# Designed miniproteins, single chains, continued (2): the designs that were tried, part 64

Each design is a single chain, and the fold is of that chain. pLDDT is the mean over its residues in the fold that is shown.

## One batch from the design tools (miniprotein)

Design m6209
Fold by ESMFold2-Fast:
Structure m6209 (fold): chain A 93 residues (1-93)
Amino acid sequence: SRAELLKKAQELLKKMREAAEAGDVEKARELGKELLELMKTMSAEDAEKIADEMTKIAKEFLAKDPHSEMARVLAEGALEASEIALEKKLEEM
């Protein structure tokens, strides 16, 4: 269901944040990729909510250390998430 997809995406977001806080760059990247793939199956509205949360996480890590590999990985994921959400909105037009 739509609600189950959103809950799964929110759980992946939580795990990605936890991996990022633990300094596990590779796990954060892997969880981010899973989240991006899941977003392709979600509604435009729900994908936008997830993209906004990914952007928020990326901004937090960029503020701490803009030159870290973790900040770069999270920022790249947030940009791809934003692109997926925008493409879905264009498809609804």
Scores: mean pLDDT 88

Design m6210
Fold by ESMFold2-Fast:
Structure m6210 (fold): chain A 90 residues (1-90)
Amino acid sequence: SMNDKIIDEAVDLINDTLEKILSLSEEEGIELIEKTNERLKALKEKHTDEEKFKKVLEEIISLIEDVIPLLSEERKKLYEIFIGKLKEIQ
């Protein structure tokens, strides 16, 4: 369905962002996070099942939070900023 494709696109976008920020500077990482958040907001607006979209984001946030203790302090900061922005989209 279109909704399933939107969820898949959102998941792929989040995973791509998480991977890229591991190798970016803090400044570049923040810029990428902001661009990703705008794209995720657009995907949310297109999705017709608000509860399903919210639930998927909650599951992704939980998975990211589990990874944070394994990261360097600089990477933790970027991941925490991203989590904060994802929570705002919910």
Scores: mean pLDDT 85

Design m6211
Fold by ESMFold2-Fast:
Structure m6211 (fold): chain A 86 residues (1-86)
Amino acid sequence: SHEEELRRIAEERLEEFRRVDEEGDMEKRAELWLEFLREFGMPEELIEEYRKALERLKRGEVTEYDRAVGEAVLKSLHEGVPHTIE
């Protein structure tokens, strides 16, 4: 039941993230992503990597690695379980 509840929450949160992403508010998006990474039990090391990626994004210096971090977060939310960067 716990896994089922997490999956349901992830599906609802994915819709929220899509809306924020469409608005183009990168700072609000960043705050939501960091909060849910913690809720899904991602290691603090990965959360720190994502925080650094967001700082680079604000400077216009985003990399492929930074995009991979974002994709890992999206997959985690969609499936209701934490994923690592590949």
Scores: mean pLDDT 65

Design m6212
Fold by ESMFold2-Fast:
Structure m6212 (fold): chain A 99 residues (1-99)
Amino acid sequence: SVEEEVRQALEGAIAAVEKAIESLKNKDYRKAAVYLTAAMILLTVAEDLSTDPEVRELIRKAREKLLEAGQALDNGDYETAIKKFEEALKLARKALELV
């Protein structure tokens, strides 16, 4: 079902964000950037497939936090990047609860 595809995309995005945070804590900045890209793709898929406006809004906000995390990574501000990933994670988990 489309709902199952949205669930799988959100679960994949959540896993990617968790791995991005772990990579930053291990000072593997390249790996963090790879997981950021994976999470952004999966959230975009989840938003496109979702018909629930509340789920779509939470995914949109999570994507915005990932963009802010990417900007922090580009600036070498790894503490801010972790905080933005954690904010994105919270929003993505809330979206998953509604699917």
Scores: mean pLDDT 92

Design m6213
Fold by ESMFold2-Fast:
Structure m6213 (fold): chain A 99 residues (1-99)
Amino acid sequence: NAMAEAETLRKIAELADKASKIAEQLYKNPSEELVEEFLKTIKEIIKLGKNVSDRDLQIKIIGLVLRMIGALLEKNYKEAADTAKSLSDIARQEAERAA
């Protein structure tokens, strides 16, 4: 159980870090391809987030994902990148706690 939770959170952290890097690229040079890649990465985070056993942490992850989507819609790519980085850091820290 703890091992499965830690693995899920590590995967969320990796995907959130990827989303942050995509958002940084969108900030430099916006493209439809990068927007699609960002949304695909968000979809994977949501799918994994549903498997997070801690309800408070699950709600926090969903809240950060919604903030990332909101920032994308406003073309605020810096906020999207910063929020994704925050999610990555939180998920990584919680993975260490779960292990």
Scores: mean pLDDT 89

Design m6214
Fold by ESMFold2-Fast:
Structure m6214 (fold): chain A 114 residues (1-114)
Amino acid sequence: STLLEATKLLQKALDYIEQGNDKEALKLIEEAYKLIQKYIDKADQITLGMAALEIAIAKLLIDKDSRKSLLRAIIYLAETIKDIAKKTDNPDKEEVLKLADDIIKRAKELLSKL
């Protein structure tokens, strides 16, 4: 449930980036990162650490460079969510994995255009 909630926040963050609302996207990414802390023992620490770094960089930068860091943060968080989903027994596992894959694909496509 919490993992699916975090995944949906990243999906919504991508929608905001596509609308040019990077500030709202950052808030949702930070909320998703906070929710993932519940699963820190099951998270890949390197990938999660890279997500945290990209969030911090996005706060320091502006315009397209901030957006690149937001997109990379979304990718790292979605990859972390996939790792957690594979290690947890939960009824939302299939939905989480499918949404996370879609999020990674969308974020990579947006990043390639910057």
Scores: mean pLDDT 87

Design m6215
Fold by ESMFold2-Fast:
Structure m6215 (fold): chain A 60 residues (1-60)
Amino acid sequence: GKVRTFTVTDNGVRLKDLKLDDDPEKSKQMIDNGNVKVNGKPADGNTLLVYGDVITVTEL
């Protein structure tokens, strides 16, 4: 599968509020399925992000 990595450029945003996909439903599914990591660790939709955090998304 494809793996996408990007860095957070804002403070105080939650993972669920990021546009990981153009479809918000797909973004939520990626998080709920555990396909999203923050700084190499599993994360949920309520994970608070800070500037410089590394988000890794594995496509289904």
Scores: mean pLDDT 77

Design m6216
Fold by ESMFold2-Fast:
Structure m6216 (fold): chain A 84 residues (1-84)
Amino acid sequence: MALEEKFRNSTPEEQAKLWKEYVLKLLDKFKEEYKNYHTDEEAIEILEGWLKDLDKIIETSEKPMQEAAKEIKEKVLELIEEIK
């Protein structure tokens, strides 16, 4: 709730920064914990889903969010290669 309220009242640049920090934190947690819940094959499928969502954001969003999504996409691709 408090984070969502801050996000809605922020500039596009601040929104992109907050979203990027949040998603990268989720990616780090996924990297640390995924083996407790998923096989390597399932983990790759989940991350490929993240890539599809990120591609939609890159196509439909304003430049600050596009740049944030591109940086997250690079980290997701790095993790997929690490799991393979």
Scores: mean pLDDT 80

Design m6217
Fold by ESMFold2-Fast:
Structure m6217 (fold): chain A 63 residues (1-63)
Amino acid sequence: SKIIEEALKELKEIMEKYRDDPEAIEREAVRLYIKYSEKLTPEEQKELAEKIDKLVREFLAAQ
């Protein structure tokens, strides 16, 4: 999905911008999910949530 790809690109920009602020990353990731989920089917919403969680967890674990 192009919408999911766009959301994940924006998430990566958020993670770089707030790399030293884990709470801000988690807050902004929730905001991103809400923003993009309005444009997605329930199945795509689940896919986006899973991909966001994985990327955020992996990024924070690497710090």
Scores: mean pLDDT 86

Design m6218
Fold by ESMFold2-Fast:
Structure m6218 (fold): chain A 81 residues (1-81)
Amino acid sequence: MPKLSKEEMELALRYQRQEMEKLMAQLPEDERARFQAEFDRLEAEYRRAIEEGDQEAAWRVFARMAELAREAERLVEELKR
């Protein structure tokens, strides 16, 4: 029986996407487009890792998504608007 927790991994991705959408709404259009493109790339890599059953790769990509979210959050703070 495969112990993949695919449903939980998909839920984690959905949550991360929601957080990114909230942050991107606070960014200028140019920066929003950049973060959207980078997030889309990471989402594709994350889904690939899940399908391949590579838990370590999935966690590494998820960590990169979290890093991207922190970068967006810092940029929102730096804009001082």
Scores: mean pLDDT 79

Design m6219
Fold by ESMFold2-Fast:
Structure m6219 (fold): chain A 90 residues (1-90)
Amino acid sequence: MLTAPSDEEARALALEQLDEWLKTRGTEAEIARLEEEARQAEAYLAANPEAFAAELAKADEATRRQAAAARAVMERLLERAKAREEEAER
């Protein structure tokens, strides 16, 4: 299997950030700010696709793996939500 130290370190950081995010989810202002910054970043990328294409080429593999890790975290959150619903049905 292709497992690089950077991937394991990225997963560890993602799990730690997830735990902190769950503890700070009560701060609506902070969450709204992060969503605002994310939208501004997407707008910047759309306006400057050439600049980001060059950067993406340099970090293609790392960028794709981080995206896959984010999806895995999202799937775990969805499974956790389903578990809560199933427990409520009992």
Scores: mean pLDDT 59

Design m6220
Fold by ESMFold2-Fast:
Structure m6220 (fold): chain A 73 residues (1-73)
Amino acid sequence: MKKLEEELKKLLDELLKKGHITQAEKDQILENSKTPSLLKTLIKEAKEVLEKKLDSKEAKKKLFAPLTAQDLA
């Protein structure tokens, strides 16, 4: 889990540097990324945004969609 959080944080830092997300959005994503499955999904989506050079609107859509669908209880 901690290793996945570190990988996600690194990817979110790159998205923040590129202006795709704000610091508040990065903090919100990290605060809500409490399960290994959600962390893996967010890592995949963040990598896809960076690799395909998607715009900020598409980046936010891909990163926040898993957070709104995270109720696995």
Scores: mean pLDDT 75

Design m6221
Fold by ESMFold2-Fast:
Structure m6221 (fold): chain A 95 residues (1-95)
Amino acid sequence: SEILKEAEALTKEKIIELIKKISKEDDREELLKNVKILLIAITKISVDEAEEAIAVLEERMKGQDLKEVAEIIAKALAEAFLEKGLITEEEYKEI
């Protein structure tokens, strides 16, 4: 899967860049794609498991403001990466 290869190729710098991009994303499909990549990278789950998680997220996003949802998701991902030791506290504060 192209998505799996992209998740496996993520450096720390690219993780931070992608989280920042998610926080400002105005396209729903691009938001969901980038969240899927980061979920695979942080949790090491399968593509199928990530697709199930994204389907649940997409249902919960219905009727919500996309910009507000994007900021909430970006913060949650940044916190998860910080707790896993994948980013530093300084990098977290920059997000």
Scores: mean pLDDT 79

Design m6222
Fold by ESMFold2-Fast:
Structure m6222 (fold): chain A 68 residues (1-68)
Amino acid sequence: MDAREIAERTGASVPVASAALKVLEERGRDAERVLDDLERYGADLAEATRHIAAGDENGVLRLVLAGL
Protein backbone atom coordinates (compact mmCIF):
# COMPACT_ATOMS: atom_id res chain seq x y z
CA MET A 1 0.00 0.00 0.00
CA ASP A 2 1.41 3.42 -0.95
CA ALA A 3 0.79 6.89 0.55
CA ARG A 4 -1.85 7.83 -2.07
CA GLU A 5 -3.85 4.64 -1.34
CA ILE A 6 -3.70 5.42 2.40
CA ALA A 7 -4.84 9.03 1.77
CA GLU A 8 -7.76 7.85 -0.44
CA ARG A 9 -8.86 5.17 2.08
CA THR A 10 -8.54 7.32 5.23
CA GLY A 11 -9.35 10.86 4.02
CA ALA A 12 -5.99 12.09 5.37
CA SER A 13 -3.77 14.34 3.22
CA VAL A 14 -1.02 12.73 1.09
CA PRO A 15 1.82 14.25 3.23
CA VAL A 16 0.19 12.90 6.43
CA ALA A 17 -0.39 9.48 4.79
CA SER A 18 3.28 9.43 3.64
CA ALA A 19 4.51 10.21 7.18
CA ALA A 20 2.21 7.52 8.67
CA LEU A 21 3.45 4.94 6.12
CA LYS A 22 7.09 5.69 7.06
CA VAL A 23 6.31 5.25 10.79
CA LEU A 24 4.51 1.93 10.12
CA GLU A 25 7.36 0.67 7.87
CA GLU A 26 10.00 1.65 10.50
CA ARG A 27 8.00 -0.33 13.11
CA GLY A 28 7.66 -3.36 10.80
CA ARG A 29 3.87 -3.05 10.59
CA ASP A 30 1.64 -3.79 7.57
CA ALA A 31 -0.27 -0.56 6.76
CA GLU A 32 -3.21 -2.38 5.11
CA ARG A 33 -3.67 -4.67 8.15
CA VAL A 34 -3.43 -1.75 10.61
CA LEU A 35 -6.11 0.17 8.66
CA ASP A 36 -8.33 -2.95 8.44
CA ASP A 37 -8.10 -3.37 12.24
CA LEU A 38 -8.84 0.33 12.94
CA GLU A 39 -11.84 0.21 10.56
CA ARG A 40 -13.25 -2.90 12.34
CA TYR A 41 -13.06 -1.03 15.67
CA GLY A 42 -14.91 1.96 14.15
CA ALA A 43 -11.98 4.36 14.58
CA ASP A 44 -11.84 7.64 12.63
CA LEU A 45 -9.28 6.64 9.99
CA ALA A 46 -8.23 10.21 9.11
CA GLU A 47 -7.54 11.10 12.78
CA ALA A 48 -5.87 7.71 13.40
CA THR A 49 -3.58 8.32 10.37
CA ARG A 50 -2.58 11.74 11.79
CA HIS A 51 -1.76 10.17 15.18
CA ILE A 52 0.31 7.41 13.50
CA ALA A 53 2.21 10.08 11.48
CA ALA A 54 3.00 11.90 14.78
CA GLY A 55 4.08 8.63 16.48
CA ASP A 56 1.22 9.08 18.99
CA GLU A 57 0.21 5.51 19.97
CA ASN A 58 -1.95 6.77 22.90
CA GLY A 59 -3.94 8.98 20.50
CA VAL A 60 -4.69 5.97 18.27
CA LEU A 61 -5.81 3.91 21.30
CA ARG A 62 -8.09 6.77 22.44
CA LEU A 63 -9.82 6.80 19.02
CA VAL A 64 -10.38 3.01 19.20
CA LEU A 65 -11.90 3.33 22.70
CA ALA A 66 -14.18 6.18 21.48
CA GLY A 67 -15.37 3.88 18.65
CA LEU A 68 -16.41 1.16 21.13
Scores: mean pLDDT 80

Design m6223
Fold by ESMFold2-Fast:
Structure m6223 (fold): chain A 73 residues (1-73)
Amino acid sequence: SVAAEFERVRREAPRLVAEGLALIRRGQALVDYARTVAPDAATLARGQALIAEGRALLDELERRMREVRRAMQ
């Protein structure tokens, strides 16, 4: 139900936001390190993958929030 999904999103959102942002920060640090300190294609690729994973988590959460918001209208 919409109410059950709203409660799940409300409960899970802080954790998912923290995880997504942590992945983006970790990935950005690896990208910056690879570009400025020690050029390494594997480290650059890993950093980019972590940023993409973090963004995907935040995008999915935003999609779920939008879906609940729309269903409650």
Scores: mean pLDDT 87

Design m6224
Fold by ESMFold2-Fast:
Structure m6224 (fold): chain A 84 residues (1-84)
Amino acid sequence: SPLDAIRNLVLSAKNQAEAGDLDHARSLVEAAIRHVDEHEGELDPELAKEIRSLLEEALRALEEGDGKKAIEYLTRALELVEKA
């Protein structure tokens, strides 16, 4: 499902950020955002909006080199995806 693909991308991004590979984490977050956008019509609109917002904040944190803050946003995004 689209949610399973998003979950896998977000989990992989979180794992890469925790390993200190912020560039790889950034690429995975960008892929997750694209997947949310491409499957918007198949997702609950409010859930998609909340996940996308958290992923955009994670992307910003990664671009600023703030791995800890990125992990916090990715953890929150993962919790939303898993609760759905």
Scores: mean pLDDT 87

Design m6225
Fold by ESMFold2-Fast:
Structure m6225 (fold): chain A 66 residues (1-66)
Amino acid sequence: DEDLLKKMEEEAIKALNEYPEEVHYYVFAAVTMEGLAEASGDKEESEKYRELAEQFRKKADELIKK
C-alpha cells in the first residue's frame, strides 16, 4: 500500500527532526523508502526512492561508526 508507505515516510521525517542522532529512525526511513521504491510502478520514481534509502542507510552507518 503506497499510501501507507508515504504516511510512514512523513512519520520517519518527523522522528528524525526530533531525534537527529537516533540510528534506528534512519534505518526505519531507509526501509520505508525501499518499500516505496518496490511499490512504485515508475522506473524513475523507484530509482529516486532507492537513492533516498541509500542516503539514510549511509547516515545510519556514519552514526554507528562515531
Scores: mean pLDDT 77

Design m6226
Fold by ESMFold2-Fast:
Structure m6226 (fold): chain A 73 residues (1-73)
Amino acid sequence: SVDEGLAYAKKGAEAAKAGKYKEAGELFRQAADHFAQASLYGLAIDAYEEAAKLDPSRKEELEEKIKELKEQA
């Protein structure tokens, strides 16, 4: 849902501010999954891009998800 996506994005921003970058990346990834389920592809793409920036170890996986969503937009 949109509300759950927004809640995860808020938690992700707070984790990033606290220097917890891996946790923040996971929270933004969860936000993106919720936005994608709601067909909010623009918000999902933005959240996946932020997750990849915060946790580069998942960059390849997240770039693949972003590409798939761009094909649906």
Scores: mean pLDDT 86

Design m6227
Fold by ESMFold2-Fast:
Parts: sequence; structure tokens; C-alpha cells
Structure m6227 (fold): chain A 99 residues (1-99)
Amino acid sequence: LSEKERAVTALALALIGLSVARKYAEQKGLTEDAKILKEAIDRVAEAMKRVEQSTDPEEIRRILREAADFLEEAASKVKDPEIQKLLRTAAEHLRREAE
């Protein structure tokens, strides 16, 4: 797969995981965590759009690192341990794809 295809796939998998976590948070009444997950979903979705429009590998890597940094920051703010683990795992995967 091209670097761009791998980046889009990694971001898409992160979106799926974040969406599942948000439903979990909503069902558990974790209102603050659900709000943080919504912000994370919006940021990852924006990162996917930026990657799709980019032709520069260095820009793609920067976008992935910025998304990973945001997810790590979000993990520090959430209270639920399972959501925190999911956010950190997603951040690690994005950082790995940025090489």
C-alpha cells in the first residue's frame, strides 16, 4: 500500500474505534468523556480530509503526528480507563504510520 493509503486506513480504523467508544460513553452516561470523544472524532475526520487532499509525504506524516498528539491529550482528559486505553492505542497506531 502507498503511504497515503496506509495513512487513510489508519485514520479510518481510529474513527471506527472512537465511534464505538462514544456509543459506550453515551450508554454509560459518561457525558464529559462522550464530549471529548466527539472532539476526537471531528479531529480525526478532518485529518482524513487533509490526507486525501495532500500530495506531500512529509505533510501526511505531520497530519498523522498532529492527530496522534490530539488523541494522547484527549486520553489524559477522559475518566473512563477503557476509553483512555482506546485513545492511547489509536494514537500509537497513527504515530507508527507516521514512521
Scores: mean pLDDT 88

Design m6228
Fold by ESMFold2-Fast:
Structure m6228 (fold): chain A 87 residues (1-87)
Amino acid sequence: LSPLEQKLLDSLRKLLESLGVPEEVKEELIKLFEQALRAVRDGDEAAKEAYLAQIEELLRKSGLPEEDIEHLRIVIRTGLKEMEEAV
């Protein structure tokens, strides 16, 4: 992983821990976010959008409070934008 990818993954993991997200949901979300970051790095817009759709579905079915879901959406989309600006 690049230093930026590692920083973004660590930031998301820390947020998920602070929100008390169940381990299974946390692990799946981290995997999808890592795949989305890779898609951005590789210039694969279609793969990025597909992983974002999977993240949205996971968040929707997670049972998390809407406030926490919105916070996670902001962090994930901001991280992907930061990655796009870096590559």
Scores: mean pLDDT 84

Design m6229
Fold by ESMFold2-Fast:
Structure m6229 (fold): chain A 55 residues (1-55)
Amino acid sequence: SLSDENAEAAVAFAEKFIGGPLSEKGREAAYSAGRMAENKLTAQMNGALAAKAVE
């Protein structure tokens, strides 16, 4: 689904933003934020910020 595609993009971008693999909490935060996003760019930005907040 579009939501799942956005969630996957959010996790991938968050890993690049953090500079490595995410913790379990970071991955869950990025995925959740990505699923709620309207588009891929918003998903990537929100996912990275959500992951950073819990790392």
Scores: mean pLDDT 82

Design m6230
Fold by ESMFold2-Fast:
Structure m6230 (fold): chain A 110 residues (1-110)
Amino acid sequence: SSLAELAVEVLRLVKKGLLAIQKKDFKELEEVIEELEELRAKAPEELKPLIQKLIDLLRYALENPDVDLEALIAQLQQLLGELLSKVLSPEDAELALESFDSFVEELLKE
């Protein structure tokens, strides 16, 4: 239950971060990064490096406002896929990634 909650919360925060990047709300993006750092601190040791990589990508976007959003999303998708596959069943991981892909499609249509 705690790992499934962690996965859901990480996915929610990454989506919130992407919305903040699109809106150029860098204060909200900074708050998202801080919430992910808190989740990383509470996460199992095996998951901390993956959450840190997600944080690093969002921080790169914070520091580089002209970042290639599609390239950033592709990297976030790969890391989310790896994280979700470690904590969820294959079926739940697939559903979570499909939900993220639907979110991304809507995001990129502006």
Scores: mean pLDDT 88

Design m6231
Fold by ESMFold2-Fast:
Structure m6231 (fold): chain A 100 residues (1-100)
Amino acid sequence: SLEERIARSKRVRAVLEEVDPEGYKELMDRFNKLVKEADKNPQAEEILKKLVDELSPYARRLVAALDAGVDPETLRQLAREFLEHAKKLIDKAEKEIKSL
């Protein structure tokens, strides 16, 4: 997925870790747990796919900004927005999976 590629990108990861090291680590740990659940449960896989699809526009904006060489403060702001949206979507996905 696009956000997985972004999260694994060395440069994107460095920016995310710089703006919120603890929040980034927490969200990656939680996302990895969702991935493991999706591997065992087709309904959880569908919920994870929706999370990925909803997060993709924010991921694309961050990647486009990196490619365009925008100023560091703009890049950090986009990274913070990405993490905020990721948290909300992960919170939602975790609740939906617990309801299965």
Scores: mean pLDDT 82

Design m6232
Fold by ESMFold2-Fast:
Formats: sequence, C-alpha cells, structure tokens
Structure m6232 (fold): chain A 94 residues (1-94)
Amino acid sequence: NKQILEEAKKKVLTGDDEKILEALKTLKEIVPELSDEDFPLALEVIALALEVSDNPEVIKEALETAMEVLKYSENKEIILQAIGLTLRAIGLLL
C-alpha cells in the first residue's frame, strides 16, 4: 500500500486535475486496506489535493476519500485530521 500512496502523492504534486482525480479514486479504493501507519500519508495526499486544485470534481473526490478514512480508522488523531479535511472540502464547495 505504501507504494500506491507514494504514487498517488506524485500524481497530486503534478497539479494536473485529471491525475489528481485518478490518484484520489485509487486512494479511496484502498482505504479499507490501510493500516494506522498508512493513514498519515493518505491524509497528506488528500490535503495536498485540496491545496493544489480548485476543481469541484477534485474537491468532491477528496471529500469522499476523507469520509472513507472516517469509516475505517479507529485512531483519534487520524479521525480528527480526516474531519478537518472533510470540513475544508465542504467549505470549498459552498
């Protein structure tokens, strides 16, 4: 999973909305398989997507991916970070 997360981060850092969207969709699919060790990098990818893109489709996918993290993480720190990203994405869509 770490290799997939690192590849997702590289796609987001290109600033290309199509590549960012692809990376977020891939990340969302693997969220159920992530361990506590993987979640910090997953949240970093989501946060970076929200910082580099103003595309509504990217923001919606980032929101859905952050919400998926909330379903599968039991770690309080990860949950609080995911809630923060969810609220940021909602704010950007208003």
Scores: mean pLDDT 86

Design m6233
Fold by ESMFold2-Fast:
Order: sequence, then C-alpha cells, then structure tokens
Structure m6233 (fold): chain A 66 residues (1-66)
Amino acid sequence: MYVSAGPVLIELAEKYKVSTEEVEKVAKKLIEEGKIKGARVTESGGIEVEEEAVEELKKLVGEELE
C-alpha cells in the first residue's frame, strides 16, 4: 500500500542536515531514474512509497546525501 513519503523526507533532512526540499529533489531524481523500487512521484509533485519500500528509500536517498 502506498503511503506519503513526507515524514521520511523530513527525517532524512534532519539526519543529514539538509533542507527537506533538497531531500525531495534527490528522492525524485532516484525515482525518475528507476533506482527506487516501490516509490513514485505524483502529478502534484508529491512522493508516495510502498510501506515495505520505505527502508530502501531511506538507504538510497541517504547514500546520495552523504
């Protein structure tokens, strides 16, 4: 089931000391490149992720932010 990635993006922004906007930009890039399985960008520009894919999203976005 797809859930909002908003809380996860905020958590990553706090962890890596970057803006939520930068985290969202990185996440969208990885999703558009097909690197994050089970995540999508909505037409409104939001990000949704499968509950089981949340951990993968955190790891891949976190790796790019390091």
Scores: mean pLDDT 82

Design m6234
Fold by ESMFold2-Fast:
Structure m6234 (fold): chain A 67 residues (1-67)
Amino acid sequence: MQEELLKKMKEEREKLSEESKEFIRLAADYGGGLVRAAVLRVFDPSLEEEIREAEERAREAERRLEE
């Protein structure tokens, strides 16, 4: 199930152009933790809990900064 999905994702990554990979790197760097979490969600669904924790932590930090 998840193993088959992971295999398909690996095959799709191999087909990604260099431009697509560069865009992903730039998006992650530009947005920081929240954007990186979103990117990881697409490429590594198995990291679901880690992604969720990263997103939650980022939102909590934003809320506290707002006062």
Scores: mean pLDDT 59

Design m6235
Fold by ESMFold2-Fast:
Structure m6235 (fold): chain A 145 residues (1-145)
Amino acid sequence: SRVLEELEEIRAEAEAAGDQELLAAIDRFEEALRSGERLPSTWVAAATLLPPAIERGYEELARRAIELISSLNNPYILTGVLLRALGVAIEAKREKIALYILDQLSTLKLSEGALKILEELREEAKKLKMEKVVEKLDELIEKAK
């Protein structure tokens, strides 16, 4: 599985960095993938793993982490995690995962506070010349008005 390959790569990087918190999150996430368990600790592990996975460009691992968080069926938690993940994806110039995050956000009812964050992220994406991300942000913001 490509997810397991990316998980092994980020594990090796976390071991080299001595990142014990990330290693613990990786272990919990891997166990959840093997067992299919959907515990609160599973989404916390996925949320901890998601930013470093995006920063390193581990696209399939990032998608799988988002899917596990989405399975919690808590729109408030999911919206917060996705907004933070989108910011990381824009900063790291990870176009494909940013577009995936925007697709997930488009399925949610967004608050005025969430829309303000998206407007700020749109300006950052514009500065970074992420034209497809800017276009999708414009569509999402306009649809939510």
Scores: mean pLDDT 88

Design m6236
Fold by ESMFold2-Fast:
Structure m6236 (fold): chain A 100 residues (1-100)
Amino acid sequence: SSTLEKLEKILELINEAGTKVNELSKTEEDKKVLKEIAKEVGEFIEKIDELIENNASEEEVKKVVQEFIEKLREIAKKSKNEEIKKVIEEMIKKIEEILS
């Protein structure tokens, strides 16, 4: 797949996971985790848009995706909601499969 096709699939996975995390977010603590995830997703989208506009290499795109994944793993570790953790971990696994 082209870099753009891989990014489209990654964004679809992020959107699906975001919907599930929002549905699972019942407590104030869960909502704080959701807010941190939303912030990181926003920053990721901005960085990806800049890379696309500047015709960045696939390797530069992969680096930004990997940095995003690492930030999400750290946020997931702070969550006390096992269902939210599983959604994030499954999304990360699928993203890593796209990048392989």
Scores: mean pLDDT 86

Design m6237
Fold by ESMFold2-Fast:
Structure m6237 (fold): chain A 124 residues (1-124)
Amino acid sequence: MREEAERRRREERERRERELMLEIVEELKSHPVAGPFLYPPDLSALPDLPDVVPDWLSLTKIEQMIENGEITTLEEFERAFEQMFEGAKRFFSKDHPYYIEAEELREIGRERLERAREELERLE
């Protein structure tokens, strides 16, 4: 039936969307500038971080949110991704390596997200 075919197409799109998000995370984690964003911050080195950025995100945390079903769409993924960079920019000064690396990784991620959206649009 048409409704069953539409449901199967949505399920396939949702599955591919999840796979694309995980592929993007792995690609970004492999980038040389990703180091500061790979894991949750060392709070012994940055004790004030939770007071300034209580919602700090890392690529590993975002990956876990995708795997746990907390992030299910590219739009939710993009929001988490942008939140991660805004956190870094809020805490670190413009001349700090982590701020510079955040801007570089953000640009790479945005280009990859655009390609992923184009792929999903072709599945419709």
Scores: mean pLDDT 77

Design m6238
Fold by ESMFold2-Fast:
Structure m6238 (fold): chain A 68 residues (1-68)
Amino acid sequence: PGVLGEASKEAQGRLIVDLAVQEYRKGLVSPEEALAYAERVARELFPDDEAFIAALVAELRRRLAELE
């Protein structure tokens, strides 16, 4: 896991999740598409942080499940 300042990395992760949820709510993407896009964006930004990418995707999956 990263040892950078907590706000920067976690703030970007939260933004990615929030944007994916918003696109799903607007009917622009399916849940599976939202998960795939969030993973792609996280990988582009944090390619060396597989644990963070996995945690971000898990958080988005949890958020989408709460919306079903």
Scores: mean pLDDT 77

Design m6239
Fold by ESMFold2-Fast:
Structure m6239 (fold): chain A 101 residues (1-101)
Amino acid sequence: MAQAFLEGWAALRAGRYEEAIAHFRRAAEANPLDPLPLVLIALAHFRMGRREEADRWLARARALAEKNQDYISLMLLIPLEPLTEEGAARAERLLDRLIAS
């Protein structure tokens, strides 16, 4: 579980967005109640210019995060949902801090 997520994050940081999505899809399948992989799939789609796909994954991630009261995912969704470069960069910085600890 943690391995698929970490491999996905490494791929995302390297700009390998399709590879990152594949890893995060596996993480989501392994834990369907965790909204975090869905947030990162949305971020990867946004970085690839796939705005409609990003919006759909963000909507799914928010519904799951609100249902589960997943505060960390909600904190990442807030800057990312407008689908701006600044918002995406802010979400990436928050994730980097969380993973680097």
Scores: mean pLDDT 84

Design m6240
Fold by ESMFold2-Fast:
Structure m6240 (fold): chain A 93 residues (1-93)
Amino acid sequence: SVPLTPEQAALRQQAADRVIDLARKYVEQGMPPPEALAKAVREALAELDANEASLTPEQIRALVVGITAGALRFIGDVLDEELEERRREEELE
């Protein structure tokens, strides 16, 4: 694996956490998880675009990887939660 600098690792984590936090916020507001995630990713990418001129190519890559990782983690968490809830409902009927 290619070693990440501490700054690149931090940018990936910040971007991932931002996408997850935004998506969870929109779900809490009543938005379906797929729509909440799509909105969160669009907003994170818009924030990246707004700051692109002040970022290095390596920082941009770290942020894009972070956004992707955050989105995949959110999808996994939501699917796991939905499958677990459905399994419990089937056991109670």
Scores: mean pLDDT 83

Design m6241
Fold by ESMFold2-Fast:
Structure m6241 (fold): chain A 76 residues (1-76)
Amino acid sequence: LSLEEAKEAAVRAVYGVASNTQGDEVGEEAKRRMEERLKDARSHEEVAEATYEVLVEAGVPEEQARAVARAILRLG
């Protein structure tokens, strides 16, 4: 995937995972945080790092957050 496609996939994944584990309100907040962080992301590695950090901050278990971040990293 292109960097832009990876960013879009990461935003969708963060919303879905956070909403399903913590509730829709938390998912919406995580989505907004992700969109803001991704403005400056220059690589798939930075997108994956932001994905992990936002999910952990939202209360998603670390193992699940790492799995999602690894999936995003594999897109590059």
Scores: mean pLDDT 84

